# Ledger of designs, part 44: designed miniproteins, single chains, continued (4)

Each design is a single chain, and the fold is of that chain. pLDDT is the mean over its residues in the fold that is shown.

## One batch from the design tools (miniprotein)

Design m13614
Fold by ESMFold2-Fast:
Structure m13614 (fold): chain A 62 residues (1-62)
Amino acid sequence: DMEKLMAETEVAMYEIAGAVYLRFGDYEGAAEHYEKAAEIAEEHGLEETAERARKLAEEVRE
């Protein structure tokens, strides 16, 4: 499914951006990008991916 692959790619891009922000100590930037990844995953029915991204955002904030 091409639409699903495109959504997974977009989610991966935001997760990578979040990891980069985390690497440089920008916890708020990291959390925002992980939250956006979760939103896109939810919009496309990628429930497991959305849950993973939400957990990453929560871990960064705590």
Scores: mean pLDDT 83

Design m13615
Fold by ESMFold2-Fast:
Structure m13615 (fold): chain A 74 residues (1-74)
Amino acid sequence: MAEVEAGIAEIEKADPVAGGMLREAYELLKKADEQRALKLGLEATELFKRLSVKEASRKTAELAGKAAQEIEEE
C-alpha cells in the first residue's frame, strides 16, 4: 500500500493531470476492491519506469479512465 501510494505521488509530480486521474481512480477502487486499486497503481508505476513521461501519461490516463468507468457501471 505505502509503496503504491508513493508511486502515485511521484506520477502526480511528473504529470499532475494524469496523476490526478490515477489518484481519483485509485481512491474509488480502494473502496470497492483493494486488489484492483493495487493493480492499477502498480501498472501505472511500471509504465512510468518503462516509457517516456508523455507515453506513460497517455496510457495512465486511459487506464485510470477505464477503471473509473468500470466502477461507475458496478
Scores: mean pLDDT 78

Design m13616
Fold by ESMFold2-Fast:
Structure m13616 (fold): chain A 95 residues (1-95)
Amino acid sequence: MELVEKARELAQRVLEVYREVAELDGGTITSAEVEIEYDPERKEARVRLRLHMRSATSGLEGDVEVEFTVSEDNLPKLEAQIDAARAAIERARAA
């Protein structure tokens, strides 16, 4: 249960990163679906994000699928990657 809750938290943070990146490129995320599957044998949560995006500049729409696995072993690495992405976005906004 705790790992599934952490996976859901990470999924929301990843979605926020994608939303902010889309906004920097003049687009938006028009819909988002989050699927989480827990494997008790492996003690891993598989996260799947399905994002629908629209470009404000071109009006083109597209779909992005992001999949990652969350385990106690890789959780710190995933959190560090998200923190690095957030820092990069803040630098881009300041430029």
Scores: mean pLDDT 79

Design m13617
Fold by ESMFold2-Fast:
Structure m13617 (fold): chain A 71 residues (1-71)
Amino acid sequence: MRLEAVIEEVEERVREMGREAGLSEEEIEEVIRKAVEYVRELYKENPEMPEDVLIQAALAYAELLIDLLLS
């Protein structure tokens, strides 16, 4: 299923981003949870949105969350 593949990709990439940023595993899992929720809401609002766009939007949101945690 398209959405499940997007969620899996987002989880893997956000986990890598969090580790690179030096976040704890608990902080990484919270960022993943929020990024996945964001993808689900975007898909619900715009079901025709391309997978690459959903992934990029989720990664941008995750980067914002990581920056806020490090501030």
Scores: mean pLDDT 84

Design m13618
Fold by ESMFold2-Fast:
Structure m13618 (fold): chain A 89 residues (1-89)
Amino acid sequence: MSLEELKEEAERLLEEADRLREQIKKETDPERKRELAERLIELARRLKELAMEMLRKAETLEEILYAIGLILRAIGLELDAELVLKKLE
């Protein structure tokens, strides 16, 4: 994928992550909340993989910083979702 295609896919995953986070906050059923959190973890891992590929293809400082920012955001999303799962135990 080109950097532009990777950026578009990352933006799509971020929009899906925002929707999942909103659903998790509103969900009252522990089983459904667990399913949503597990989906958020999978999405965060995919976002991290895309961001790592962006970093490998980055040619400018701006592109490098953008990719690093996405990696950190993906780690944050994964940790948030894991915290939700831990509270359900």
Scores: mean pLDDT 86

Design m13619
Fold by ESMFold2-Fast:
Structure m13619 (fold): chain A 92 residues (1-92)
Amino acid sequence: SELERLRAEAEALLAEMDALIARLEALLADPRLSPEQKALAQSLIDGARTLRAAIEAALAAEDVEALRTLLALGREFLAAARTAIARIEAAR
């Protein structure tokens, strides 16, 4: 079903978000980061947690429309966050 497909995609995205949060938390422990880089990393953690909670809520509600929107937003967020992390890591 459509819901089963979206559930599988959401579970994969949530796992990617968990990995992103872990990577960002490890980055925040780096004493070489500037205050601006730390603020960016924290904002990305906060954004990932917010999207993660929204996706979990949509899954619990079986809200197909919300899942489609949140999965699209989550993929865009992951791409942007990974680019930001790579830039911070390259600057160290």
Scores: mean pLDDT 90

Design m13620
Fold by ESMFold2-Fast:
Structure m13620 (fold): chain A 80 residues (1-80)
Amino acid sequence: SPQERADQLLSEIERLVDEMEAAVAAGDRAKFDELWRRIGELTRELVALTQQLSPEDQARYTERVVELFRRLNAARAALA
């Protein structure tokens, strides 16, 4: 189902964000750049998919995506 696919994508993105935070802690800029691109691709797919869901489900995924972007922005700032 679209919900199951969205949950799978969200879990994968969360895993990659954890890896990105670890890469930042290690000072691994090359790995950060690779993970940033991959997270961007998956997030675009997730957003497109959520547009096909009910307004109630879309709101739930929107909140989780906003939290992920907050973490991504914090990780990017820490690498400066």
Scores: mean pLDDT 84

Design m13621
Fold by ESMFold2-Fast:
Structure m13621 (fold): chain A 58 residues (1-58)
Amino acid sequence: SKEAEELEREGIRLYTLGRYGEAAEKFEEAAKQYEKAGDFESAKRLRKAAVELRKLAE
């Protein structure tokens, strides 16, 4: 899940810059990697965050 952690950190960076749509995309990519690694809790958390961020990006 090193790839998942890197994608999550990139998403957090984009979020702090106000780039909500790009942050949501990175969180969705991270969620897929966490899911593949068996970390369903992190995947669920990041998918929820991505949904909320996409609403802010509109």
Scores: mean pLDDT 87

Design m13622
Fold by ESMFold2-Fast:
Structure m13622 (fold): chain A 85 residues (1-85)
Amino acid sequence: MTPEEVVQELARIFSEVLERASPEARQKILDAATEIMLEWAKNNYDPRKLIEAAKKAVEELKPVLDPETYEFAMKRLDEIEEKVK
């Protein structure tokens, strides 16, 4: 899986999470997306570090996400992680 494909899949996951989110959670999800991109840049655009940052962000968002949305995001991130090994 190429770095470009990883970015595209993460964008799809966060788009789906944002679509399912309450209005109150929306800003926190957008802030998390920004933090993921900053952490990725800090790690010289390593796709493994991008996935790690995304998983950390989703875990931090767990209290404001529906359980089903959290499970969806983590499952999709695990699937991407397996494809970049």
Scores: mean pLDDT 80

Design m13623
Fold by ESMFold2-Fast:
Structure m13623 (fold): chain A 93 residues (1-93)
Amino acid sequence: MAEKYLEKAEELIKKAKELLKKATKSDNIEEAKKLIEEAEEELRKAREYVKKAEELGGDPERIKKLRLEIDILLAMAAMLRWVLKLEEEKKKK
């Protein structure tokens, strides 16, 4: 059922949000980087579930909302990764 895939996508989005939140609070660059990578994987899986829900005739408004949320979170992950890269370069002797 399309709704089950949308619910699964929402769970993955929630996990990604928590992982990104942990990454922003981490003082360890390697740990933060791993958390961002895990969040990106969860968001990619969420995108696949949203696509499956669309193929099954799921709610177009809910699909649009979840796609937008995934895109925003992926953009946030990319920004955080860029900030961490700049911090790594400053510590390189």
Scores: mean pLDDT 84

Design m13624
Fold by ESMFold2-Fast:
Structure m13624 (fold): chain A 64 residues (1-64)
Amino acid sequence: MSEEELEREIEIALAYMKAGIGDIAAKNGDNELAKELYLEAAEMLEKLGLHEEAEEFREKAEEV
């Protein structure tokens, strides 16, 4: 496995971890934090070429 492949997997994991924290924030009524975390996750996924996944988190950000 290349370092480049490992970095990509780590970035994807970090993006989804941010989205997960965003879900927790939304459940606790912190909609502003949830929105910021979803948008950060979407930006990370967009940069990795995961456009559909990025759009899902942009939609979640609009719902909070």
Scores: mean pLDDT 85

Design m13625
Fold by ESMFold2-Fast:
Structure m13625 (fold): chain A 60 residues (1-60)
Amino acid sequence: GEYLESLKSELDNELEELKQLSTSDLEAKIELLEDLLKDVPSELKPILEEFLEKLKEILK
């Protein structure tokens, strides 16, 4: 839906900003997102899991 498309666009923008963070700050953000995944609605999990994987790729 429109909400999910907007969320994806916002996450893509956040990803570009997060690429500028230090390794420690990025690791802290990843931990927060992993905790959030436990409580998010199932329809949001695939989007957030994809975003989390992209953040982990930045650390490699």
Scores: mean pLDDT 76

Design m13626
Fold by ESMFold2-Fast:
Structure m13626 (fold): chain A 58 residues (1-58)
Amino acid sequence: MEEQERAERLRQTLIDAVENARERGSLEVAKDIARAASQTLAREVGDELLKEIEKELE
């Protein structure tokens, strides 16, 4: 559960950070966060996370 909870929380935090950066007008920062997450998290989680964030960024 620790690993699952950590991954879920991290994902939500990243999405939240991306949304915040986007609202503030920092698209580059938001994209950088998504990219970093994709490299740090497991491929499955990172890919899904990046896909959702990428869609929100566009």
Scores: mean pLDDT 66

Design m13627
Fold by ESMFold2-Fast:
Structure m13627 (fold): chain A 48 residues (1-48)
Amino acid sequence: NDVKRQTEDVVFDTYSDPSVRFSMLGKIDEALKNGAKTVEELKEAIGL
């Protein structure tokens, strides 16, 4: 899951708050379950 890794990296670089990070990681997993296949789609799902 290179797409998941790349999007998680963007989250960790963008947000320092652990609660925000955790929330964003959950949204990434939800978007992947809903068929998101690109970093762009995942960023859109988490509000970036």
Scores: mean pLDDT 81

Design m13628
Fold by ESMFold2-Fast:
Structure m13628 (fold): chain A 82 residues (1-82)
Amino acid sequence: GPKVIVSEVTITSDEGKENVAKGVGDEMETNNAKKAKVTIKNLETGEEIVVEGENAEETEKKVLEALDKLGYGKYEITVTLE
């Protein structure tokens, strides 16, 4: 079945956004996942973006784009790997 990973992160810089995006890609590679669904929820505003990717590079790019839209803050990141 799919593997689900939930993490809480605080993002205060652009490097922080990049590190979160890379972390999602690293999880995808470590688990030999073919697909990822990533739910990015701002815990302070309740704003949420869901992205899906079929490889680490695509998923990292989409996560970074989502974080650029949502901005700095405290997030719950849910990664579902298939």
Scores: mean pLDDT 89

Design m13629
Fold by ESMFold2-Fast:
Structure m13629 (fold): chain A 74 residues (1-74)
Amino acid sequence: RLEELAKRAKELADKYGGSPAAAQLGKQVFEQAEDPEGLAERVIESAEYAAKTDPEAAKVMAGRLKGIAEAFEE
């Protein structure tokens, strides 16, 4: 469900942070995707994995996830 994906995306974004510019870019990429729910799920899973193995990569992904979470809320 979109609400569950949005919650997971926000939790990661809140933990690692992200700029407004990164959030806007993430929202645009999500809105243009052919399978936005599948894209969001893959990005969230990748960010969760990266957080365990490479925290710096997780921070980069967190900005995009913030934009995806905002797209789900609208």
Scores: mean pLDDT 66

Design m13630
Fold by ESMFold2-Fast:
Structure m13630 (fold): chain A 80 residues (1-80)
Amino acid sequence: SEVAELLARIRQLIAELPAVKEEILSLKDEAEKQKAIDQLEGTLKQLDELAARTDDPELLAALAELKERLKALIAELKAA
């Protein structure tokens, strides 16, 4: 089902966030870092739109977890 596919993708994205953080922090160009942060903020908005359109409790919980982890990542990247 589409829900099962979305759940698998969300769980994979959560697992990949530490590697994404290291990759962005390793960027030497400030414009490329800012572009990466902007892309993460765009993803965060897409997650809000998905959450608004579903009533599936497992999907809502997974989206909420990914969203909170992305917010934390964006905050850490902006502070670096």
Scores: mean pLDDT 85

Design m13631
Fold by ESMFold2-Fast:
Structure m13631 (fold): chain A 87 residues (1-87)
Amino acid sequence: MSDDELVDKLAELLAKASLEERRRAAEEAGRRVGVSGTTALLLLVTTYELVKAGYSGREAIRRAAEIAGISEATARAILEVAVELLK
């Protein structure tokens, strides 16, 4: 999956998810990747806002990772797990 496909799919799924579903997906994605649920939730919310602001997939992931204080590889892993959990 390309970075653009990943963030577009995530944004679609997050828009349809309740706050409780988003929180649970963030907690589980964080647990599987080895980061806190708070860090994972910050990444999901920041990625969503950057996509809505018109950033490309790679730029959205890069900036969201910087804001969350994690690597781009870790950020991508969290987003992939979150997409699977929200699907």
Scores: mean pLDDT 88

Design m13632
Fold by ESMFold2-Fast:
Structure m13632 (fold): chain A 78 residues (1-78)
Amino acid sequence: MEELELARQQAEKLSEFLKKLAEESGDKEAEELAKKVEEYLKEFVKALEEGDWKAAEEANEKAIEYGKKLIELYEKIK
């Protein structure tokens, strides 16, 4: 379970980092997108823990989708 534990830790740190960036930006849309990424990363890790690889794939795709939207938003602000 070393890979699963590492994935959980990485997801947690990434979620924390994105939430901090969104809070510092003061942009409510960035905060909402960061929360969505956090939600789907949590679902991804949970699915992996439960052995539900299809749910894990779906959650991962959603996390990527919202992460991409967050990056696009930051690119427009910059």
Scores: mean pLDDT 77

Design m13633
Fold by ESMFold2-Fast:
Structure m13633 (fold): chain A 59 residues (1-59)
Amino acid sequence: EVEKLRKEAEEALAKKDTKKAMELAMELVKLGDFETAVEILKKAAELGSEEAKFALDSL
């Protein structure tokens, strides 16, 4: 599960799909993998996602 979500998030980020990346990061938070979720959210925020920046501040 976690590894599959990580790969899907990397694909979403490569396509600059920040909404999909955020959804996958939140699933990782639900599974307890906070470090990977933060990593994905940080990359989405760097791509210009205000939602990802807000989510990072909430973790």
Scores: mean pLDDT 79

Design m13634
Fold by ESMFold2-Fast:
Structure m13634 (fold): chain A 60 residues (1-60)
Amino acid sequence: MVRLEADFENLLTAIGAALRIIGEVPEAKVRLSGNRLTVEVPADPELVEAARRELELNAA
């Protein structure tokens, strides 16, 4: 498993990112702590990149 983390402007944005990641990468495990989202994905470069894209897209 590869762990990715990102912080967001607010909780709602983080929740949105979590839902999008689960939709794109159903195998991912997500954990939300305040405005910080932690995602664990299989050690598959394509799945890792998909999750990272969703995190970065909503982190701004």
Scores: mean pLDDT 77

Design m13635
Fold by ESMFold2-Fast:
Structure m13635 (fold): chain A 79 residues (1-79)
Amino acid sequence: DKDAVMAAAYDKMMELQQKVLRTAGEKGKLEAGMKAVAELNRIMGELARALSEGDFDKAKALLQEAEETAKKAIEEIEK
């Protein structure tokens, strides 16, 4: 179901943003966290477009890009 896939994708994006901001806050690196969130918001815009077009392969690739972006940001913040 397309609606369920869209909801799951948006929930995942929100979880990634929250994880980045929480880690940045805990480490006192809010500027780095906000920069990472801006990049995640860019990916979310592309994801919304892919989902609206029914391009689930592109949506899956964008979710993987978002997860890698969040992972790299968290690794950098935790140093």
Scores: mean pLDDT 84

Design m13636
Fold by ESMFold2-Fast:
Structure m13636 (fold): chain A 76 residues (1-76)
Amino acid sequence: MAVAAYDASQDVLSHLQDVRDWLQSQVSSFSRSTQQRGNSLLDVMNTVMNQLSSYTRWQQQSMGQTFTYAAKLLKE
């Protein structure tokens, strides 16, 4: 079922979002020079989140097409 795949992606994205928000909160509390280093780490996280977010966002926006296609793949 496509719901299971979406749920898994949403769960992973939610965890990454939570970690990213926490890290961003910490970085925001740092001095500007320390923030520059924190931003380097955030760039790595942003790459992973961007891939998942892009997939989830496009799936949501084109849900009819993508959901049907994903459901077909998951059935087989």
Scores: mean pLDDT 60

Design m13637
Fold by ESMFold2-Fast:
Formats: sequence, C-alpha cells, structure tokens
Structure m13637 (fold): chain A 64 residues (1-64)
Amino acid sequence: SKLANLYTAAQLLAVAAEIEGKTDAASKVRELIRKGDEYEKNGDLEKAEKYYQEAIDVASKALN
C-alpha cells in the first residue's frame, strides 16, 4: 500500500541520516515517523501518510 511504502521509505532514510551523522535531521525524521505511527494507530491514514512523507522530505534534504 502507499502508506506501507511511505513508512518503509521513511525508516530507511532515517537509518541513512543516522549513518551519515546528520544528528538533528535524524532526530526530526524519527519524531515525524512517531507522529505518523500515532495517526495510523488512531485510523487517520491521511495524516499518517502526510507525516511519513514529511519525514522522507526532511531526510532527503539532509542527505543531499
């Protein structure tokens, strides 16, 4: 699913940011993933997707 793909991408990019020593960005990415997880648990899949996408965007910017 789109949600599962976004979650997986966010997790992989969080690990990449951690490995590259992008400490502040990695922390922000993990916070956004946690927020997405909370919305998914509550059934708000649209907000979960939004937060996972934001995590991807933050990590991608930090790694480039």
Scores: mean pLDDT 89

Design m13638
Fold by ESMFold2-Fast:
Structure m13638 (fold): chain A 63 residues (1-63)
Amino acid sequence: KEVEELREKAKKAEEESKRYYEEGKKLLEEGGDPTKVSAKFILGAGYDVEAELYRRKAEELEK
């Protein structure tokens, strides 16, 4: 159902967000280029917001 699809999309976005944050943290620990570190955290934040929006939409549809 649509709600299940939205929850799956939220889960995938959350997984991608965590992966990008992990990559950003690793680059930061290695003394990486600040621009590259910033890009990883920006991507992570974007996916985190996307996951939240999918979760919110799924909750709206259940009501």
Scores: mean pLDDT 83

Design m13639
Fold by ESMFold2-Fast:
Structure m13639 (fold): chain A 57 residues (1-57)
Amino acid sequence: KEKEAEEKADKLYELIKQKAPKEEVEKVAEELAKLMVELGYSEEGAKKLKEENIKKA
């Protein structure tokens, strides 16, 4: 799960950098947020991270 979160974070970073479609960024951001909660991050923190990443798209 930690490796999966790292891979999704890298993919999300690339999507934002390349200005990929907002829908694709939202999907990966949601998947990353769910993985972060499973790894022990707060649900509130994960939601804020997701919103910030979507805002950058």
Scores: mean pLDDT 75

Design m13640
Fold by ESMFold2-Fast:
Structure m13640 (fold): chain A 72 residues (1-72)
Amino acid sequence: MKSPMEKVLEVEEKLRALEKANVIPSDEELAEYQKIADEGAKQAKTLLELLHVISVGGQITLLERQKKRAEA
């Protein structure tokens, strides 16, 4: 089974690919990524691990704000 930090790294790569493609994930995908980031935050033991979690969380927040503006 994948560790929480391995899942965070996979989500970070997925979000990077989506940003390059200029694609906004669905609400369900954003919720799943946030869940992975939250679990990663609980397991982070080093600054580098925490930076990966922060990167994912920040990208999710920006995507949610972009989606909300597009819906307004």
Scores: mean pLDDT 80

Design m13641
Fold by ESMFold2-Fast:
Parts: structure tokens; sequence; C-alpha cells
Structure m13641 (fold): chain A 70 residues (1-70)
């Protein structure tokens, strides 16, 4: 469920520019690329200490569910 992953990523502090790019990729049918973009942004924020472990795991779970649904 890409929409839930986008919402969680936005709440966790992923920049709106990244969210918009992921939405654009999804509209073009590039779901895997959209999920990869979100995953990289979330990982970067976590590594920089700008995201809590709870936020990171929640978004990661939603991204994995969205990937499994394709």
Amino acid sequence: MLEEALEAARKAGVPEEVIKEAEKLAKEGKYKEALDLLGKAVKKLYDEGKMTSEEFFEVAELLQKALDEL
C-alpha cells in the first residue's frame, strides 16, 4: 500500500520533494523505483539521526508490504 508508506514517510520527516517524486514514479507505473526512492530517503534520515527507530521500522514495514503487493 504505497499511499500508507508515503504518509508514514512524510510524518517521519522525508522531504516533500522526495514524496512528490515517489508519487510521480508511482503514477508512471514505476512502483519499484518509487519504493526504492522512499527507502533510500528513510535510511538516510535514520543514519543521520533525524528519524527515531520506531518511525524507521514503521515506514520500513509499510514499504515492504507495498513492494510485496507490487
Scores: mean pLDDT 80

Design m13642
Fold by ESMFold2-Fast:
Structure m13642 (fold): chain A 118 residues (1-118)
Amino acid sequence: EIKLTMSGGGTFAAGSSATLTANISGADLSKTSVGWFRQRPGEPKQAIAFISHIDGGSFVAGDVAGRASASVDYSKQTAYLHLSNLQPEDTAVYYNAAGLPGAKKPVAWGEGTEVTVV
């Protein structure tokens, strides 16, 4: 069973930075793609960043372009999302997921961590 333990949420001032982490157990991250998602109040869940296990290539959504970066430390089994220049619209519940949607294996989700920007 894949488990994701998330941390780094909280209340942040506009213009500050935050780093969200997901520690992943039950899967080898060198063989598992990871994605970052957020759900803003009243909105559907949005993909914001993705890291491929195949080539280490990363994707960042246009909504956070230039303000977000994603990385993985394979030796620590930990995924990171760094957010800079936080805006009030970054207020959301953030999720990490291990695996890819549409694969025969189910995607494993973290419990979510709240980020509030004031």
Scores: mean pLDDT 79

Design m13643
Fold by ESMFold2-Fast:
Structure m13643 (fold): chain A 80 residues (1-80)
Amino acid sequence: RGKELAEEAVRRPARLYREALELVERGEDLERARELAEEGERLLRELLEVYRVPRETLKEVEEEMRRLRERIREILEERE
């Protein structure tokens, strides 16, 4: 069944956010970093609303994305 595809889909939002954080930390291509973060948020929303992935499965991903969002914001605010 689609377990492998579902597992990849669940991991993708956090992975995109981690890539965005790396770009922000390097101070390079901030526009791309913002696009990656926005895509990660969109995919998380789709997992919850469209694919109806169990909340328990997404809890860890949501926590990681929340921490990554906070870190990205802190770096951008410090850099301004």
Scores: mean pLDDT 75

Design m13644
Fold by ESMFold2-Fast:
Structure m13644 (fold): chain A 71 residues (1-71)
Amino acid sequence: MSLYEKLKKKLEELEKKIEEAKSEEEKKKLKLELEVLDGLIRIALGVGVLSEEEYEELSKRIEELLEKLEK
């Protein structure tokens, strides 16, 4: 499994957790995990482990999930 596939799967798991999150503490933890992943994909793009297309897809997904948490 590539880094891209691992990150995509992790984002799918986080999306499910976001839908089930009931407390502000749970939402804060999920926001932190998404922020860590955003940093990770930026580094992975910079070192050539992710393609530009893979980065754009993952970055957009993270942004969409962060927006769900802020509502």
Scores: mean pLDDT 83

Design m13645
Fold by ESMFold2-Fast:
Structure m13645 (fold): chain A 65 residues (1-65)
Amino acid sequence: ALAYYNLGIIYLGQKRDDLAEKAFQRAIQLDPSFASAREFYKMFLKYKKREAEAEKVEQQSELLS
């Protein structure tokens, strides 16, 4: 999980949004309780103007907390 999270941050810094999204999704799939990955993915979705998907990620986080 951590490796994919780090890859997501690197890709985001390089403006490779599609690769960043896939990396964050994989990090969350491997460890759904990984708060940092969920938080960054939520912020990424809001940055991309995909608020409905960001809200779903936020709601699902409550089930794991």
Scores: mean pLDDT 72

Design m13646
Fold by ESMFold2-Fast:
Structure m13646 (fold): chain A 102 residues (1-102)
Amino acid sequence: MVTITLSGGGTVKQGSSITLTDTAEAEGVNIVSLRWEKQLPGEKEPVDALDDPRVTFSGDGTTASLTITNLKPEDSATYYGVALTEDGKEYRSEGVKLTVTA
């Protein structure tokens, strides 16, 4: 069983920074990577949250932090932690909502 817990999010003003923390726990299988997805309001599919030069990632295989600097209103989204296990399966966290105000 794989459990992924996200913390952070909420309402922040543009130009601020935010840090989201991902903690992944797995029994009987190794986690080979952690990644982040964002689901934009009104969009059909989530996109990779790390495909942005304002984003920094730090951590180890089971705990990671995602920091977004110079927040813009278009960064308003639901963010998900995603763990890939050595058997090729992906597990997603509960979403955390970020709202960036002008």
Scores: mean pLDDT 73

Design m13647
Fold by ESMFold2-Fast:
Structure m13647 (fold): chain A 84 residues (1-84)
Amino acid sequence: SEMDEVVENARRASEGDVSSVERLLELIEKSKDEEVREFAFLMLLLVLPYIGEKAREPLERYAKESKSEFARKAARTLLELLDK
């Protein structure tokens, strides 16, 4: 399920896997399930300190270029937290 995908990618992201950050952002942008989108965002909030600066490029790209308003706002929120 997409929920299981969120959990697995959050785990991998907590180990420094940037490709898993990109997959979580893609789920935030493209999932038709609002619960999946919200859960992916919450998981990115939780794992962001473990990824650090490696997350900046994908977050900047989604904040600027995503077709989803929710994904753009999520990415901007995560960027603000990264700069703390």
Scores: mean pLDDT 88

Design m13648
Fold by ESMFold2-Fast:
Structure m13648 (fold): chain A 85 residues (1-85)
Amino acid sequence: MSVAEKIGRVLRIIGELIDLEFEGKLEEEVKKLLVEAAMALLEIEDEEKFEEALELLEKAIELAREGKHEEAKELAKKAIEIATE
C-alpha cells in the first residue's frame, strides 16, 4: 500500500467521524479514542496490521453509530494496540 492510499483510507475514516459528530452520535470519550486510533493507523508500515487495525476501527465506528459506546471503546483500544506493536 502506498502512503497516499493509506492517507486516503484514514481520511475516509475521519470523514465518518465528522458525520457522526454532526449527527450528535459521538460521546466525547469514544470520539477521543476513535480519533487516536485513526491517527495511530498512519504510523503502521505493515499492510496486514494496517488492514486488521482498520477493520477494528470501522467496527468501532459502526458500534458508536448504534450507541454501543463501551464496545466501540474496546475495539478502538484494540486498533491502537495493533498500531503500536
Scores: mean pLDDT 80

Design m13649
Fold by ESMFold2-Fast:
Structure m13649 (fold): chain A 66 residues (1-66)
Amino acid sequence: MEFLVELSGDVARQIGIVLRLIGDERVEVEPIGENRYRVRFSGSEEEARALAEELAADPNVRVEEL
């Protein structure tokens, strides 16, 4: 499963989100712009949806399923 993550807000907050993604063994992160990342997920569809919901709960994060 793939999704697009777009970050806004403070640089420290953005770094925290990127580190969360990089630290997840199921996640491959590809920068596609200054604040935009393509996330490839190797786990189950259910786990992928849970991650997308976790990220989307932050008002400074936009998540789009690809």
Scores: mean pLDDT 81

Design m13650
Fold by ESMFold2-Fast:
Structure m13650 (fold): chain A 79 residues (1-79)
Amino acid sequence: SEKQEKLLETLDRIIEAAEAGDFDRVKQLAQELLDSGDPLAQAVGREILHILDTEEDPEEARERIIQVAKAVKDYLKKK
């Protein structure tokens, strides 16, 4: 579906930004997920923003964000 394809593209961009340590870009992309109108995308965006707001260790934040994004991608691809 178009919603699924858009979410997958945004998740790939989030992984790329997180791997680069570009947390400002991760925040921007998470905000795009909140604005998407897709409940799954909104839940993912909220979780990523929560990680960024609560995790003080940048490496731990990076790992958690990548883990969440990859788990959601795997979930979507198996359906």
Scores: mean pLDDT 86

